Designed miniproteins, single chains. Designs and how they scored, part 86

Each design is a single chain, and the fold is of that chain. pLDDT is the mean over its residues in the fold that is shown.

## One batch from the design tools (miniprotein)

Design m3162
Fold by ESMFold2-Fast:
Formats: structure tokens, C-alpha cells, sequence
Structure m3162 (fold): chain A 86 residues (1-86)
């Protein structure tokens, strides 16, 4: 599920770059839902705090219409989850 969540964040980043902020927001929420379902395995609290911070940053950038900034934050979210899936 962590890799599935990462894929959703990558889809969100793509949508943000295309200016489809509604779709980017939906993919961000789907990724967070998948992460929440996977986090039952008690992830590192520091990595969880970093993920929450990046997710809030991505959401703020989506709401501001900053497609490039949102995509960068969403890609960093995906990379974080890919590392946690190891």
C-alpha cells in the first residue's frame, strides 16, 4: 500500500503540472488514505511528521494554483513513501 500511495502522489504531481488542481487534490487525498491504511505498521514518527508537513505544503500550493511547487512537494512525498516501503 505504501507504493500505491506513492503512485497516487506521482499522479497528483502530474495533474498539478497540467494545471488540473481538482484532480491533483483528489489524488493527494487518495494517497493519504492509502498511507493511513498502511501506517498500522507503526512508521517512524520523524518520517510521519515529514510526510504530514509535505502533504500540507502540497495542499497549500494546490490551493494557491502553484502547479510547479505542488508537483515538487508531491514528488518528495512519493520518494519518502518509496523509502518507507523498503
Amino acid sequence: KLREAAEKFREAARAAREGDFERAHEYLLEGLKLYNEASEEAPDPRETARLVGLALRALGLILDGDGEGAAEALEELAELLERLAE
Scores: mean pLDDT 79

Design m3163
Fold by ESMFold2-Fast:
Structure m3163 (fold): chain A 78 residues (1-78)
Amino acid sequence: MSENDLRAEELIALGRMYIAIAKLEEDLEKQIELLEKAKKLFEEAVELSENPELIEEAEKEIREAEEKIEELREEIEE
């Protein structure tokens, strides 16, 4: 494992922690902010890692975060 791969794993883990915190948040705008923070961490992991499995994992997390952000944005239209 390279130092970059280790850092990518740390970023993915941190992103997952932000997603877990977002699920406990009742404020929809704060949930979106936490999910956007998670997404940025996963995007950084994709850029940093050369490990295909870590890249695939991070890209999956990015897609799931984007879907949830869109869902929450639809809920706060009013």
Scores: mean pLDDT 84

Design m3164
Fold by ESMFold2-Fast:
Structure m3164 (fold): chain A 66 residues (1-66)
Amino acid sequence: MIDEEEVRKAMAMILISVGKLIYEKTGDKEEARELIEKALELVKDSSEEVREEVKKLAKEAEEEIE
């Protein structure tokens, strides 16, 4: 069985990936950033390990947008 934390991490990773894809195809920085912020919010109460992994992906996505 997948833990609830693992599910939240997976959802956050999906949100970041979708945000990057939206920016790549449309150039919509605001929509991409909103999805990245939603991903970070989703894992804010998760373990440090999960938060750090999601933060790393979010940072990579922000660097592609900036």
Scores: mean pLDDT 80

Design m3166
Fold by ESMFold2-Fast:
Structure m3166 (fold): chain A 56 residues (1-56)
Amino acid sequence: NRETAIKGLQEGLKVGGLAAINTALHEAGKLLGVEIPVPTTREEAIELAKEFLKTL
């Protein structure tokens, strides 16, 4: 689950769009059993994904 979450977040960041990153964050949250807030800007989504990756 952790490895799948890391890979998904990395792939979302490579695509780089808000929708792609939000999808990756949502899937990571489901895999890890964590509630992740939905960012409304691309910049917020990128920062949240990077911070989450640091924690994993």
Scores: mean pLDDT 80

Design m3167
Fold by ESMFold2-Fast:
Structure m3167 (fold): chain A 84 residues (1-84)
Amino acid sequence: GPTTKEESIKFIFDKLEKDGKLVMTTAPDVKTEEELKQADVRYKGVRIHGEAVKYALDNGAKFEVGKLVKGKGGDEQEAILTKK
């Protein structure tokens, strides 16, 4: 990816075992993989462009919506990617 943040997310995903989960947050209206690929995500408070998310989804990750969370400047929801 273009930044250390995107590279870190790809690295974390590559190191997950089968059924391991990467938990991020995104906008609460993001409900599909197609919407997630176009959205910004936040991992541990760091905003990341969807390139790392595209990588995970293209490598068979399953996307699911988690809890609604209090975000910086507005509501967010958990965006959970499970390695399959």
Scores: mean pLDDT 76

Design m3168
Fold by ESMFold2-Fast:
Structure m3168 (fold): chain A 88 residues (1-88)
Amino acid sequence: SLSAEELARRREIARQIGDLLRYIGLVEEIRLLKSKPELTEEDLKRIKELEEEKERLVKELRESEPWAQRALTEALEAEKKHLEELKK
């Protein structure tokens, strides 16, 4: 049987996994929006909202378990590499 402590730990791990997946999804959505040939005012507003959510998730993940912090670091490095490739 799962104790209340084990359930709380599993929920916290699930939340951190969810935050990491959301971060990856935000990076992809921002990239797709910025790849449009013409950006509308609605697109610019959406990009701003996504960037603000991304910044909040980064802050929360940096205060998370060491494994989640490492996963965040790897995701940030992947994003940086992608941005460098765009400088071709």
Scores: mean pLDDT 79

Design m3169
Fold by ESMFold2-Fast:
Structure m3169 (fold): chain A 62 residues (1-62)
Amino acid sequence: SEEIRREEERLRRAAEETQRVAEEAERRIKEEGPKRSRELVLEEASKTVELIGEAVRKVAAE
């Protein structure tokens, strides 16, 4: 039905957005990992996981 197709497209777009955020964060971690302390790298990774979780939660709420 139309409702299912709209929901599928919305979920697909959200998945693409979260994938992009994850890829950008992974790139930053790889680039700065050798130059930063482990604690700073873990903090950035933790913040990225929170952003991904928030994006997924926003999609689930609508």
Scores: mean pLDDT 72

Design m3170
Fold by ESMFold2-Fast:
Structure m3170 (fold): chain A 92 residues (1-92)
Amino acid sequence: KQEEIDKEVEFTLYRIGGIVALHHGDYEGAAKYFEKAVEVSGGKSAQALTDLARAYLKAGDFEKAIEYAEKALSIDPTNEEARKVLEEARKK
């Protein structure tokens, strides 16, 4: 349970780092932070997968944006952000 708490803290810090990087236009840095959030969650967080898909979309990596948005939707089919990323990436 301490291990779960430590992972939750790491997850939150990586997500904050990714969000800050996105605000600065550092899309590659954002993707790296969100990749670590996905790793810490064991690939089970629809939110982390959606954040990663959005970072790849902004970086111009449309194939990875589609891949991770589809993974997010496989966990949470109601995630509107993941659906929007998927729709935008497919237009490119």
Scores: mean pLDDT 84

Design m3171
Fold by ESMFold2-Fast:
Structure m3171 (fold): chain A 71 residues (1-71)
Amino acid sequence: MEDLEKGKKYYAEGVKAYKEGDLEKALEYFEKSIEYFKKAYENSTDPLVQTEAKYYLKLAEEEKKKVEEEL
């Protein structure tokens, strides 16, 4: 659960940085969110946590690609 919550926090910070035009900061936050969502998926024994982590991992990876295309 802690890894999932950290992933969500970094994802939200990444979205905020992207909206503010800070692409380097957005990239850093999305990379951190991806790291934590992967940890949540791999280390959780709860199927609901795994499902939510997989969903957010996909969103964070898509946002990271958008930022990388603009850099």
Scores: mean pLDDT 85

Design m3172
Fold by ESMFold2-Fast:
Structure m3172 (fold): chain A 65 residues (1-65)
Amino acid sequence: SISRQVARDIILSSASFAGVKVEKEIRDGKEVYILTAETDEQRKAAELAKESLEKLGYEVEVEYL
């Protein structure tokens, strides 16, 4: 089976390819992924990435410009 880290990287790469800005922040020793979306298409991509990453146990925040 695919590793959790590889699945994460694929999801983040897909969001980035859709034009979503991907950043990582450390909060209380935990990694939090910040996905910034500007267009409606990017917002959909960011929300799908958030859902997928949260199912893998990652913390994700989506910001809209």
Scores: mean pLDDT 86

Design m3174
Fold by ESMFold2-Fast:
Structure m3174 (fold): chain A 66 residues (1-66)
Amino acid sequence: MSGEEQAELAEKYAALAVIYLSQGDKEKAREYAEKAIEYAKKAKELGLEDGASRTIKAAEEILKKA
């Protein structure tokens, strides 16, 4: 899987985490935020630092609220 694919998956999971958090589903929000962090860290290791770092920060904020 390329860094771009991992970054895209991270953004998708972060978006799902936001949606579930807004619906009050804190368990799913947490699960998707954790997946977003996982894929964003992999994308960062492959050189996509700027986008990945922003996604990690956003997902960590979701985890704090979930």
Scores: mean pLDDT 82

Design m3175
Fold by ESMFold2-Fast:
Structure m3175 (fold): chain A 96 residues (1-96)
Amino acid sequence: MAEKRAENLIKLAEESKDPFELEVILTFAAMDLALARNLMKQGKYEEAIELLEATLKVFEVIAEKAREMGNDVLARQAEELSREAKKLIEEAKKKL
């Protein structure tokens, strides 16, 4: 489920020529990051890691596309969310 959602968001971001579309995609990915945090609070660390790894790929694609478009603010936001996702993956792995 999360993997298919991430693949769809990645394709949408790669094909996007509109910074506004990238902002919408970033919003959906940020919601998945929030869901992963909730999974961690529930002790569902394996599920959280799977969702975080999928979401991280979406943030990385958005950051690259935002830089190509000259949208430094959006690129920075995606890069910050990527760092948060990586930190959460490391924290979740410590609980396994």
Scores: mean pLDDT 85

Design m3176
Fold by ESMFold2-Fast:
Structure m3176 (fold): chain A 67 residues (1-67)
Amino acid sequence: MAEATAAATERAVALAKELAASKPFDQATLEVAREVERLGRELGLSPKQTAAVSRVALATLAAEYAA
């Protein structure tokens, strides 16, 4: 279970960084949110784990646009 959460977090963070380089903030935010929801369902993450992955991904996205 810890490996699945770590893999989802790495994937979501990588996607957030890639989208920040190529898309507007609003579109990147929607795409990241949808992908995190999809990964959570596919990997069988709990709602708490999915929320944690979402927070890290959105924080990464915000930092990329703020820098």
Scores: mean pLDDT 79

Design m3177
Fold by ESMFold2-Fast:
Structure m3177 (fold): chain A 87 residues (1-87)
Amino acid sequence: VSVEEGIGRILRLIGLLLDAELKNYPLAKEAIELALEAAKYYVFEGDKEKARELLEEAERVLEKIKDPEARKIAEEALRLARELLEG
C-alpha cells in the first residue's frame, strides 16, 4: 500500500470516527480510534506488529457493542484498517 492510498483510508476512518462521535456511540468511537491508530502506525511507521495489536484490541471493543448501527460503523472501520494492513 502506498502512503497516498494509506492517507485516503485514514481520511475515511476519520469520517467514520466523526459519524460515531456525532451519533454518541462511545464504544464505536473507541473501536474506530484504535483502528485509526493502527492505520497510522502502519502507514507512517511501517509497524505491522503494533498495527495488528491495535486492531486486535479494536476487535475486543467491537464485541461489546450491542447497538446494531454503532456496530456497523465500527465494523466498517475495522474492515478498512485490516484491508490497509493486508493489501
Scores: mean pLDDT 84

Design m3179
Fold by ESMFold2-Fast:
Structure m3179 (fold): chain A 101 residues (1-101)
Amino acid sequence: PLPAPPIELDITAGGASWRAVLESVEVGEETARLTLRALTPAPPLRAGDRVVVTPTVGGGTAAPVELTLLGVEDLGDGRVALTLSREDFARLMSAIAAAAR
C-alpha cells in the first residue's frame, strides 16, 4: 500500500515541468510500472527520456532523483504509465519514503 497522504511527483523533462499523483505501482522482475494521474498537462514523453522527479508527501519533499524512462504509455483520462528499471524504481521509492518522514 502507498502511504497516506497522496504521493505527488514533480517531473521535469526537457525544461517542462509536470505534476502528477502516483496512483499505483506494478513491480516486475526487471522493471516497475508507475501509473500516474496528471495534475498539470503532461509534456510529450518518450522511452529513453531522462526525467528529474521530486516527490512530495504531506507537505514533505525529498531531494530530486534523475530517472531514465524505459516506457511511456498514455492511458487516457489524464493517466500515464511510466516504466522504470528496478534500480531507478528503488531510488524513487527511497526518495518517496524520505519525503514521508
Scores: mean pLDDT 82

Design m3180
Fold by ESMFold2-Fast:
Structure m3180 (fold): chain A 89 residues (1-89)
Amino acid sequence: AKEELEKGEELYKAGDLTGAAVHYLRALALDPNNVEALVKLGEVYIEQENYELAEIAYQKALELDPENEKAKKNLELAKEKIEEKRKKE
């Protein structure tokens, strides 16, 4: 779990969003309740403009850690982006 989070973070910093997502998903396969992996995966999905997947990741993070400020802010951002796309399409 720790090694997958570290590898994901290295790839995210290098701009490899797909590689980062793969390692965060592997961390979640090992520990589905890993709030850090859920938040980081949501951040990757936001940058990829996969707002619906980001919403799911942040909602789960907040079920586990209701006080997570980053998850709260990014969940609202994801919801706003989903509504904007729906209204413009």
Scores: mean pLDDT 83

Design m3181
Fold by ESMFold2-Fast:
Structure m3181 (fold): chain A 91 residues (1-91)
Amino acid sequence: DNLEKTNKLADDLAQEILDAAKSGSEKAKEAVARARDAVEQYRDQFIANIDSAKKLGDTAAEAAKLVPDVRKEFEELKKLLDELLKEGLDS
């Protein structure tokens, strides 16, 4: 089930981002890079699952406020997920 797999992936990535943001800038930078790579790899699945795209995007926005040194990277991830969310809603 692609929906269940995408939900689990988004949940795992969101949790990793929040845990990394609390741990410091180096871990936050690693987590955002992994999340971006996963979103790009599973782009069609995130477009098909608007709730997962929204959740991960909202989490990236929260992490951007927690780690100023990595804010730009989290804002770029949020923008990517907002674009996928819009594409999913328009489909």
Scores: mean pLDDT 83

Design m3182
Fold by ESMFold2-Fast:
Parts: structure tokens; sequence; C-alpha cells
Structure m3182 (fold): chain A 74 residues (1-74)
């Protein structure tokens, strides 16, 4: 279901945040910026009445964060 996929996506986003914190440090400006983006996106998702739109928002953020993690690991 979209709701299950949203929960999975949120967990994957949390894992990427923890990896970014490990690689850059929690006080790093980029980590702080991503933390803010994640918090704002999660608030938006919680208010979204359409599960498919909420899922798309989570998937878009996840894709951006996966790309950022690749840049940091390179």
Amino acid sequence: SPEEQIEQGKKEIEKIMEELKKLLGEDHPEVQAWKLVVEQTMEHVEREEDPEQALRTVQDLLSMMKEKLKEVES
C-alpha cells in the first residue's frame, strides 16, 4: 500500500541521514541543511490527504538524498 511504502521510505531517509552524520559530522552545515529539509518534508507529508502524493514526495526526497550520499562517498 502507499502507506507502507511511505513508512519504508521514511526509514530509508533516516538511514541516509545517519550515514551523512557519520561521514560529515552532525554539526556540518550540509547535515544541518538536510535535517531541516527532512523535517519540513515530513511535516508536509503528515498533512497530505492524498497517500499517492505523500508517497511521491517521500520518494522524491529519498532520491535526492541517495544522490547526495553518493556525492559524499565519492
Scores: mean pLDDT 86

Design m3183
Fold by ESMFold2-Fast:
Parts: C-alpha cells; sequence; structure tokens
Structure m3183 (fold): chain A 83 residues (1-83)
C-alpha cells in the first residue's frame, strides 16, 4: 500500500536500516484505528456535556470526565505512534 511504503521509507531513512513489515503494519494499524476511536469518544463526550447542560445531572458530568481520561490515553498512544 502507498501508506505502508511511505511509512517504510520514512522509518528506514531515519533508522538507517531495514524494518520488518510486521512492525510497520502494527504502527499503521494504530494510526488507522486510534483516530476514529478518538472521534467516537469526542462525540460521546459532547452528548454527555449537552445532557449535563440540559438536566444539571452531575452523573453526566462524571461520565464525561471518565471519557476525557480515556481520550487522553488514546491521544498519548497516537502521539507516540506518530513520532
Amino acid sequence: SEELERLRRRVEEFLGRPVSDRALEQLLHTRRQVPPAIAELEKKIAELEAKYKETGDPEHLRQAANLHAARGILRSALSLAEA
């Protein structure tokens, strides 16, 4: 794939040595899967924050806080995978 070949060239140029297809596929998989997962969490957070503004129910705010924490973990993983 074009994405795999581009990633290969960048990684191999940086390291000065060949890298396995398995390692590249794992990195590419992380890059592909984490952004849509973050987008889904952001949607759920927005829905919970909207419910909190409408109802004043602190349970919605607590649930949103838990999703913010999960989003932070995924953002950190993506940052490391894009480094």
Scores: mean pLDDT 78

Design m3184
Fold by ESMFold2-Fast:
Structure m3184 (fold): chain A 68 residues (1-68)
Amino acid sequence: MEEELRKRLEELVRQASEAFAAGDYDTAIRLLEEALRIYKELGASPETIARLQEAIDTVRALKARAAA
């Protein structure tokens, strides 16, 4: 069911982008973490996993900065 997982990834990334644009960092982080789990299940490259982890870390940093 790789196609089903890819469609879910697309939807999660879209929803995460919408949440981020709305300033809802908590929702964006949660959705990106779910996407990371699916990428790992699909056997994504270490590069792809690292890139997504960096994106999550960036959103966390922006949230911390916004709370200051």
Scores: mean pLDDT 82

Design m3185
Fold by ESMFold2-Fast:
Structure m3185 (fold): chain A 58 residues (1-58)
Amino acid sequence: SMEERQKKINELTRKAVEAARAGKIDEAQKLMDEAEKLASPTVAEAIRADVEREIAKT
């Protein structure tokens, strides 16, 4: 369902940001890619921006 997909996107994005903050860049990129594949293009762009912003802080 769309609700289950949205929950999955949110969970993967959360984990990607957490991995980025922990300095686990490879893990953050994998989680980001997985979330992006489930999301619309606009949402995927937002996910990328959020995760890349956290990576840049490391």
Scores: mean pLDDT 84

Design m3186
Fold by ESMFold2-Fast:
Structure m3186 (fold): chain A 71 residues (1-71)
Amino acid sequence: MDEALLYVMNAAEEAGVEAERTTGLALRAIGLYLDGASPEEIAEAVREGLIEAGVPEERAEEVARKLREML
């Protein structure tokens, strides 16, 4: 999980997401992981959060795919 969280935070920052939203995405991913959500559910929540933050859909899908492979 730690490596996956670092990846999500770095990808969000590189895409220009503000620090507060980046932290929110990381906390959401951790919460889902602790609740026993599947890799697919965690990746989808991160994808949606990135799109809501203004990240292009194509980039958000790339991040979600990579995150799913890391989980």
Scores: mean pLDDT 79

Design m3187
Fold by ESMFold2-Fast:
Structure m3187 (fold): chain A 70 residues (1-70)
Amino acid sequence: GLEDRFNDLIERALKGAEKFKEEDPEGYEQVKKNVELQRKSLELMRKLRENPDYDKVIEEAKKAIEEFKK
């Protein structure tokens, strides 16, 4: 499901950065920060699946993901 895809993305991002963490520790920290942002996005989506304003929440999650790309 969607959660499996996010977990795979998180795992791959961390694993990829971990290969270079000794050469680029700041880049590794940036990847960890981006992973944290994605986890917050998932939290928001879970919390709001119970909410009739679910569509607005999806828009907020999309904004968070777009910031992650930056």
Scores: mean pLDDT 72

Design m3188
Fold by ESMFold2-Fast:
Structure m3188 (fold): chain A 54 residues (1-54)
Amino acid sequence: EEEERRRRLGRVVKAYIENKFDLKKTAEKLGLSEEEVRELIAEYEREHGIDVIP
């Protein structure tokens, strides 16, 4: 996969975990919408075959 896209997905997931799975806080911290954060997390989950949300 493209390194830029992979790096972006990893950063979003890391921020999400660091913020205790709070979509609103993660979105505010990254300058994204809650929907964008959710979509990026879903893409990461699809690519890695894992669930980020416990």
Scores: mean pLDDT 75

Design m3189
Fold by ESMFold2-Fast:
Structure m3189 (fold): chain A 58 residues (1-58)
Amino acid sequence: MSEEEIKEKLMEELGLSEENADAWLELARKDPELAAALVLRETGNEELAELLYEYGLK
């Protein structure tokens, strides 16, 4: 999945601006486990949490 597609999902699920979605991607790169855990807590979306985790591992 592309970075742009992950941003779109973050914006939809969390109601974020593009700048805030970019901050989530930055967090995922630094701490993929934390980013995934936080997104799961806020959205309940396991698919989005997995995508963010996998993105951070790249």
Scores: mean pLDDT 81

Design m3190
Fold by ESMFold2-Fast:
Structure m3190 (fold): chain A 62 residues (1-62)
Amino acid sequence: MEELEKAIKMAELAIEANKDNEEIVKLAKEIIETAKEGIKNKDYEEALKKIRELWGKLNKLI
């Protein structure tokens, strides 16, 4: 699933850019784990929904 792979890459970049912000790093790691589980379980819609909610929280911290 290309969207989930893209979410992993974007979350990795967020970790690199915000290493000193523990809350951003935590949310970005949760996005990565959610995307990996969605790929593993083929539950793409549920994973994308959760990732959108997590990105919304992360964007409020930037």
Scores: mean pLDDT 81

Design m3191
Fold by ESMFold2-Fast:
Structure m3191 (fold): chain A 58 residues (1-58)
Amino acid sequence: AEALVAQAEAAVAADPDSASAWAALGAALKAAGRLEEAREYFEKALELDPNNAAAKAG
């Protein structure tokens, strides 16, 4: 889970305007049991793209 978080953080760093990258970070944090942080990053993804299905589902 932490390795998945690090990978998702790298994706966000590469493209901070990508709603999908922020949603992936949220999903990785959820898998790590960090549910409150996951929710914050899903909200960030929705700020960038309100139609992002992964962020809406998170």
Scores: mean pLDDT 77

Design m3192
Fold by ESMFold2-Fast:
Structure m3192 (fold): chain A 58 residues (1-58)
Amino acid sequence: SLAEEIEKKLREIEEAAEAVARGIGKVLGMDEAQVERVAEMLFEVEREAFLRKLEKER
C-alpha cells in the first residue's frame, strides 16, 4: 500500500540522515548528542521535502 511505501521511504531517509550526521560530526569533532541533533534536523528537512513532492503530484 501507499502507506507502507511511505513508511519504508521514511526509514531510508532516517538512516541516510544518521549516516550524513555521523560524517559531519566526524569532520567537525561533534559529540554523540550533537550528531543526534543534526541527524534529527536532516531527517525533518528530508521528510518534509519527500512529503511535499508526494503532495505536489496530486
Scores: mean pLDDT 81

Design m3193
Fold by ESMFold2-Fast:
Structure m3193 (fold): chain A 76 residues (1-76)
Amino acid sequence: SEAEELIERAENVIKAAKKLKEKFPEVAEITEEAIRLAEKAIEAAKKGDIEEARELLEKATELLLEAIKKAIEKLN
């Protein structure tokens, strides 16, 4: 189902964000916000609020990408 797909994607965002935060403490704030939004996306999907879940997951993904860019920038 679309809800199950959104939950799986959100769980992947949470896993990636946790790993990034562990290696790069400087992106902790951004990764923590990404995790929070992804967790909200899971809850919305479980309630059947598919559009809200999608929007929350999109925001979580945007923050994860921002954190990755900042981590790469600090390595250079």
Scores: mean pLDDT 88

Design m3194
Fold by ESMFold2-Fast:
Formats: C-alpha cells, structure tokens, sequence
Structure m3194 (fold): chain A 83 residues (1-83)
C-alpha cells in the first residue's frame, strides 16, 4: 500500500512538473529552474512546511497544488500508520 501511494505521488509530481514547465518555461534555464523549484516545493509541501515562492496562478495550477497537498497528506498518513 505504501509503495503504491508513493508511486502514485511521484507520478503526480511528474505531472505537476510538466504542467509548470508548460505554463512558465520556454528556455532551457527556465525549464531546469522550474523543475528543481517544483520538486523542492512539492517536497516541502509534503513536509507541511510550505514555501510560498511558487504560488498557483491559474485554475489548473491551483488544482495541481491541491492534488500535491492531498497526495502528501495521504502519503504521510500511510507512512505514520506503517511506522
């Protein structure tokens, strides 16, 4: 169960990276920075710390942020139950 949730969360994070890349980047530097920033943002959001620098601007980006939050909370809950 934990591995399935972890895999699902990682797939969601990859989708999020693609969405942010589609909306924000058209140069190699911007794409690299966006992918690193999204990965870090997702990790910090999963740890319930938050970052604040990357704020969803469009409806699609806000939905993605909600999915990341839900995935992170679900993963943390399962991890706590297993540990």
Amino acid sequence: VLLVLLFSFLVGAAGGFLLFTQHSGDSALVIVLSSLAFGLWAAITTATVGYGDITPVTTAERLLAVLVMVGGIALAGVLLAVV
Scores: mean pLDDT 55

Design m3195
Fold by ESMFold2-Fast:
Structure m3195 (fold): chain A 89 residues (1-89)
Amino acid sequence: MMSWFEVQEKFHEALELLSSGDPALVPEARELLEEVLKWLRENLPDAQELIERLEELVRRAVEAGRASPEEVRELAALLLELEKKYREK
C-alpha cells in the first residue's frame, strides 16, 4: 500500500510537471494527481472538505495545462493541512 511519503512525492512530482508549462507532461501529472486524490479519499474520509478543495484546484491546473507559482504554493499548503489531519488520526 502507498505510504504518505509516496503520496507527497507523487504530488510534488506532479506539481513540478505542471510548473514546466510543457503540455506533453500534463497527462503524467494528471495520472499522479489522480493516484494522490484516490489515496486521500480512501485514507482520510474525515477530511472531505479539504480533499474537495484540493480536487477543484487540481482540476483547474490540469485543464489549464499549467500551474503558476501561486497555484503551486496554494496546492502545497493544502497538502500540508491534509498531512496534519493524517498525523492526528
Scores: mean pLDDT 83

Design m3196
Fold by ESMFold2-Fast:
Structure m3196 (fold): chain A 78 residues (1-78)
Amino acid sequence: MEQLELEVELALVTMEVAIAKRILSQGKVDEETIKMLEKAKERAEEILKRATDPNVRAQAQEILDEIEKLLKEAKEKL
């Protein structure tokens, strides 16, 4: 059950990252976009800490790396 909950949370974080990536690609970055990415980072880190499934851990690490990249880009645009 908890592992399934982590998979759902990971899917939600992945969608949030996709939205942020779209906003950044349009040059419409603002403080709210940065806050969204920071929240997504915290959630991805929590999933990585709690996940025992290697596939979930790998996906969480990939999304975390993407979030860190997007946060650097967003902060450069402000």
Scores: mean pLDDT 81

Design m3197
Fold by ESMFold2-Fast:
Structure m3197 (fold): chain A 86 residues (1-86)
Amino acid sequence: VERAAAVARRAAEAAAEAAAAGAGAAGQTAAAIAAIGGAIEGALAGEEAAKAAAEALREGAERAAAAGGATAARGAAAGAELAEAG
């Protein structure tokens, strides 16, 4: 019974960290989108702006994917610990 309570506490802490990581990923994606918007306005000013937009899109997508993967891994670990205690 005490093990179940301890695992539940750890799961709650892991969920809070996963939520914080998800918020970070959303922020990074929003920043990338904003950078792309600015670069598109600048793309009327030439080739470098178009290249910057493509790079910002790539970086934003890669960071969002990495943060999503980390969040999923933490959730899976917490779920496995709960299953072991149950």
Scores: mean pLDDT 60

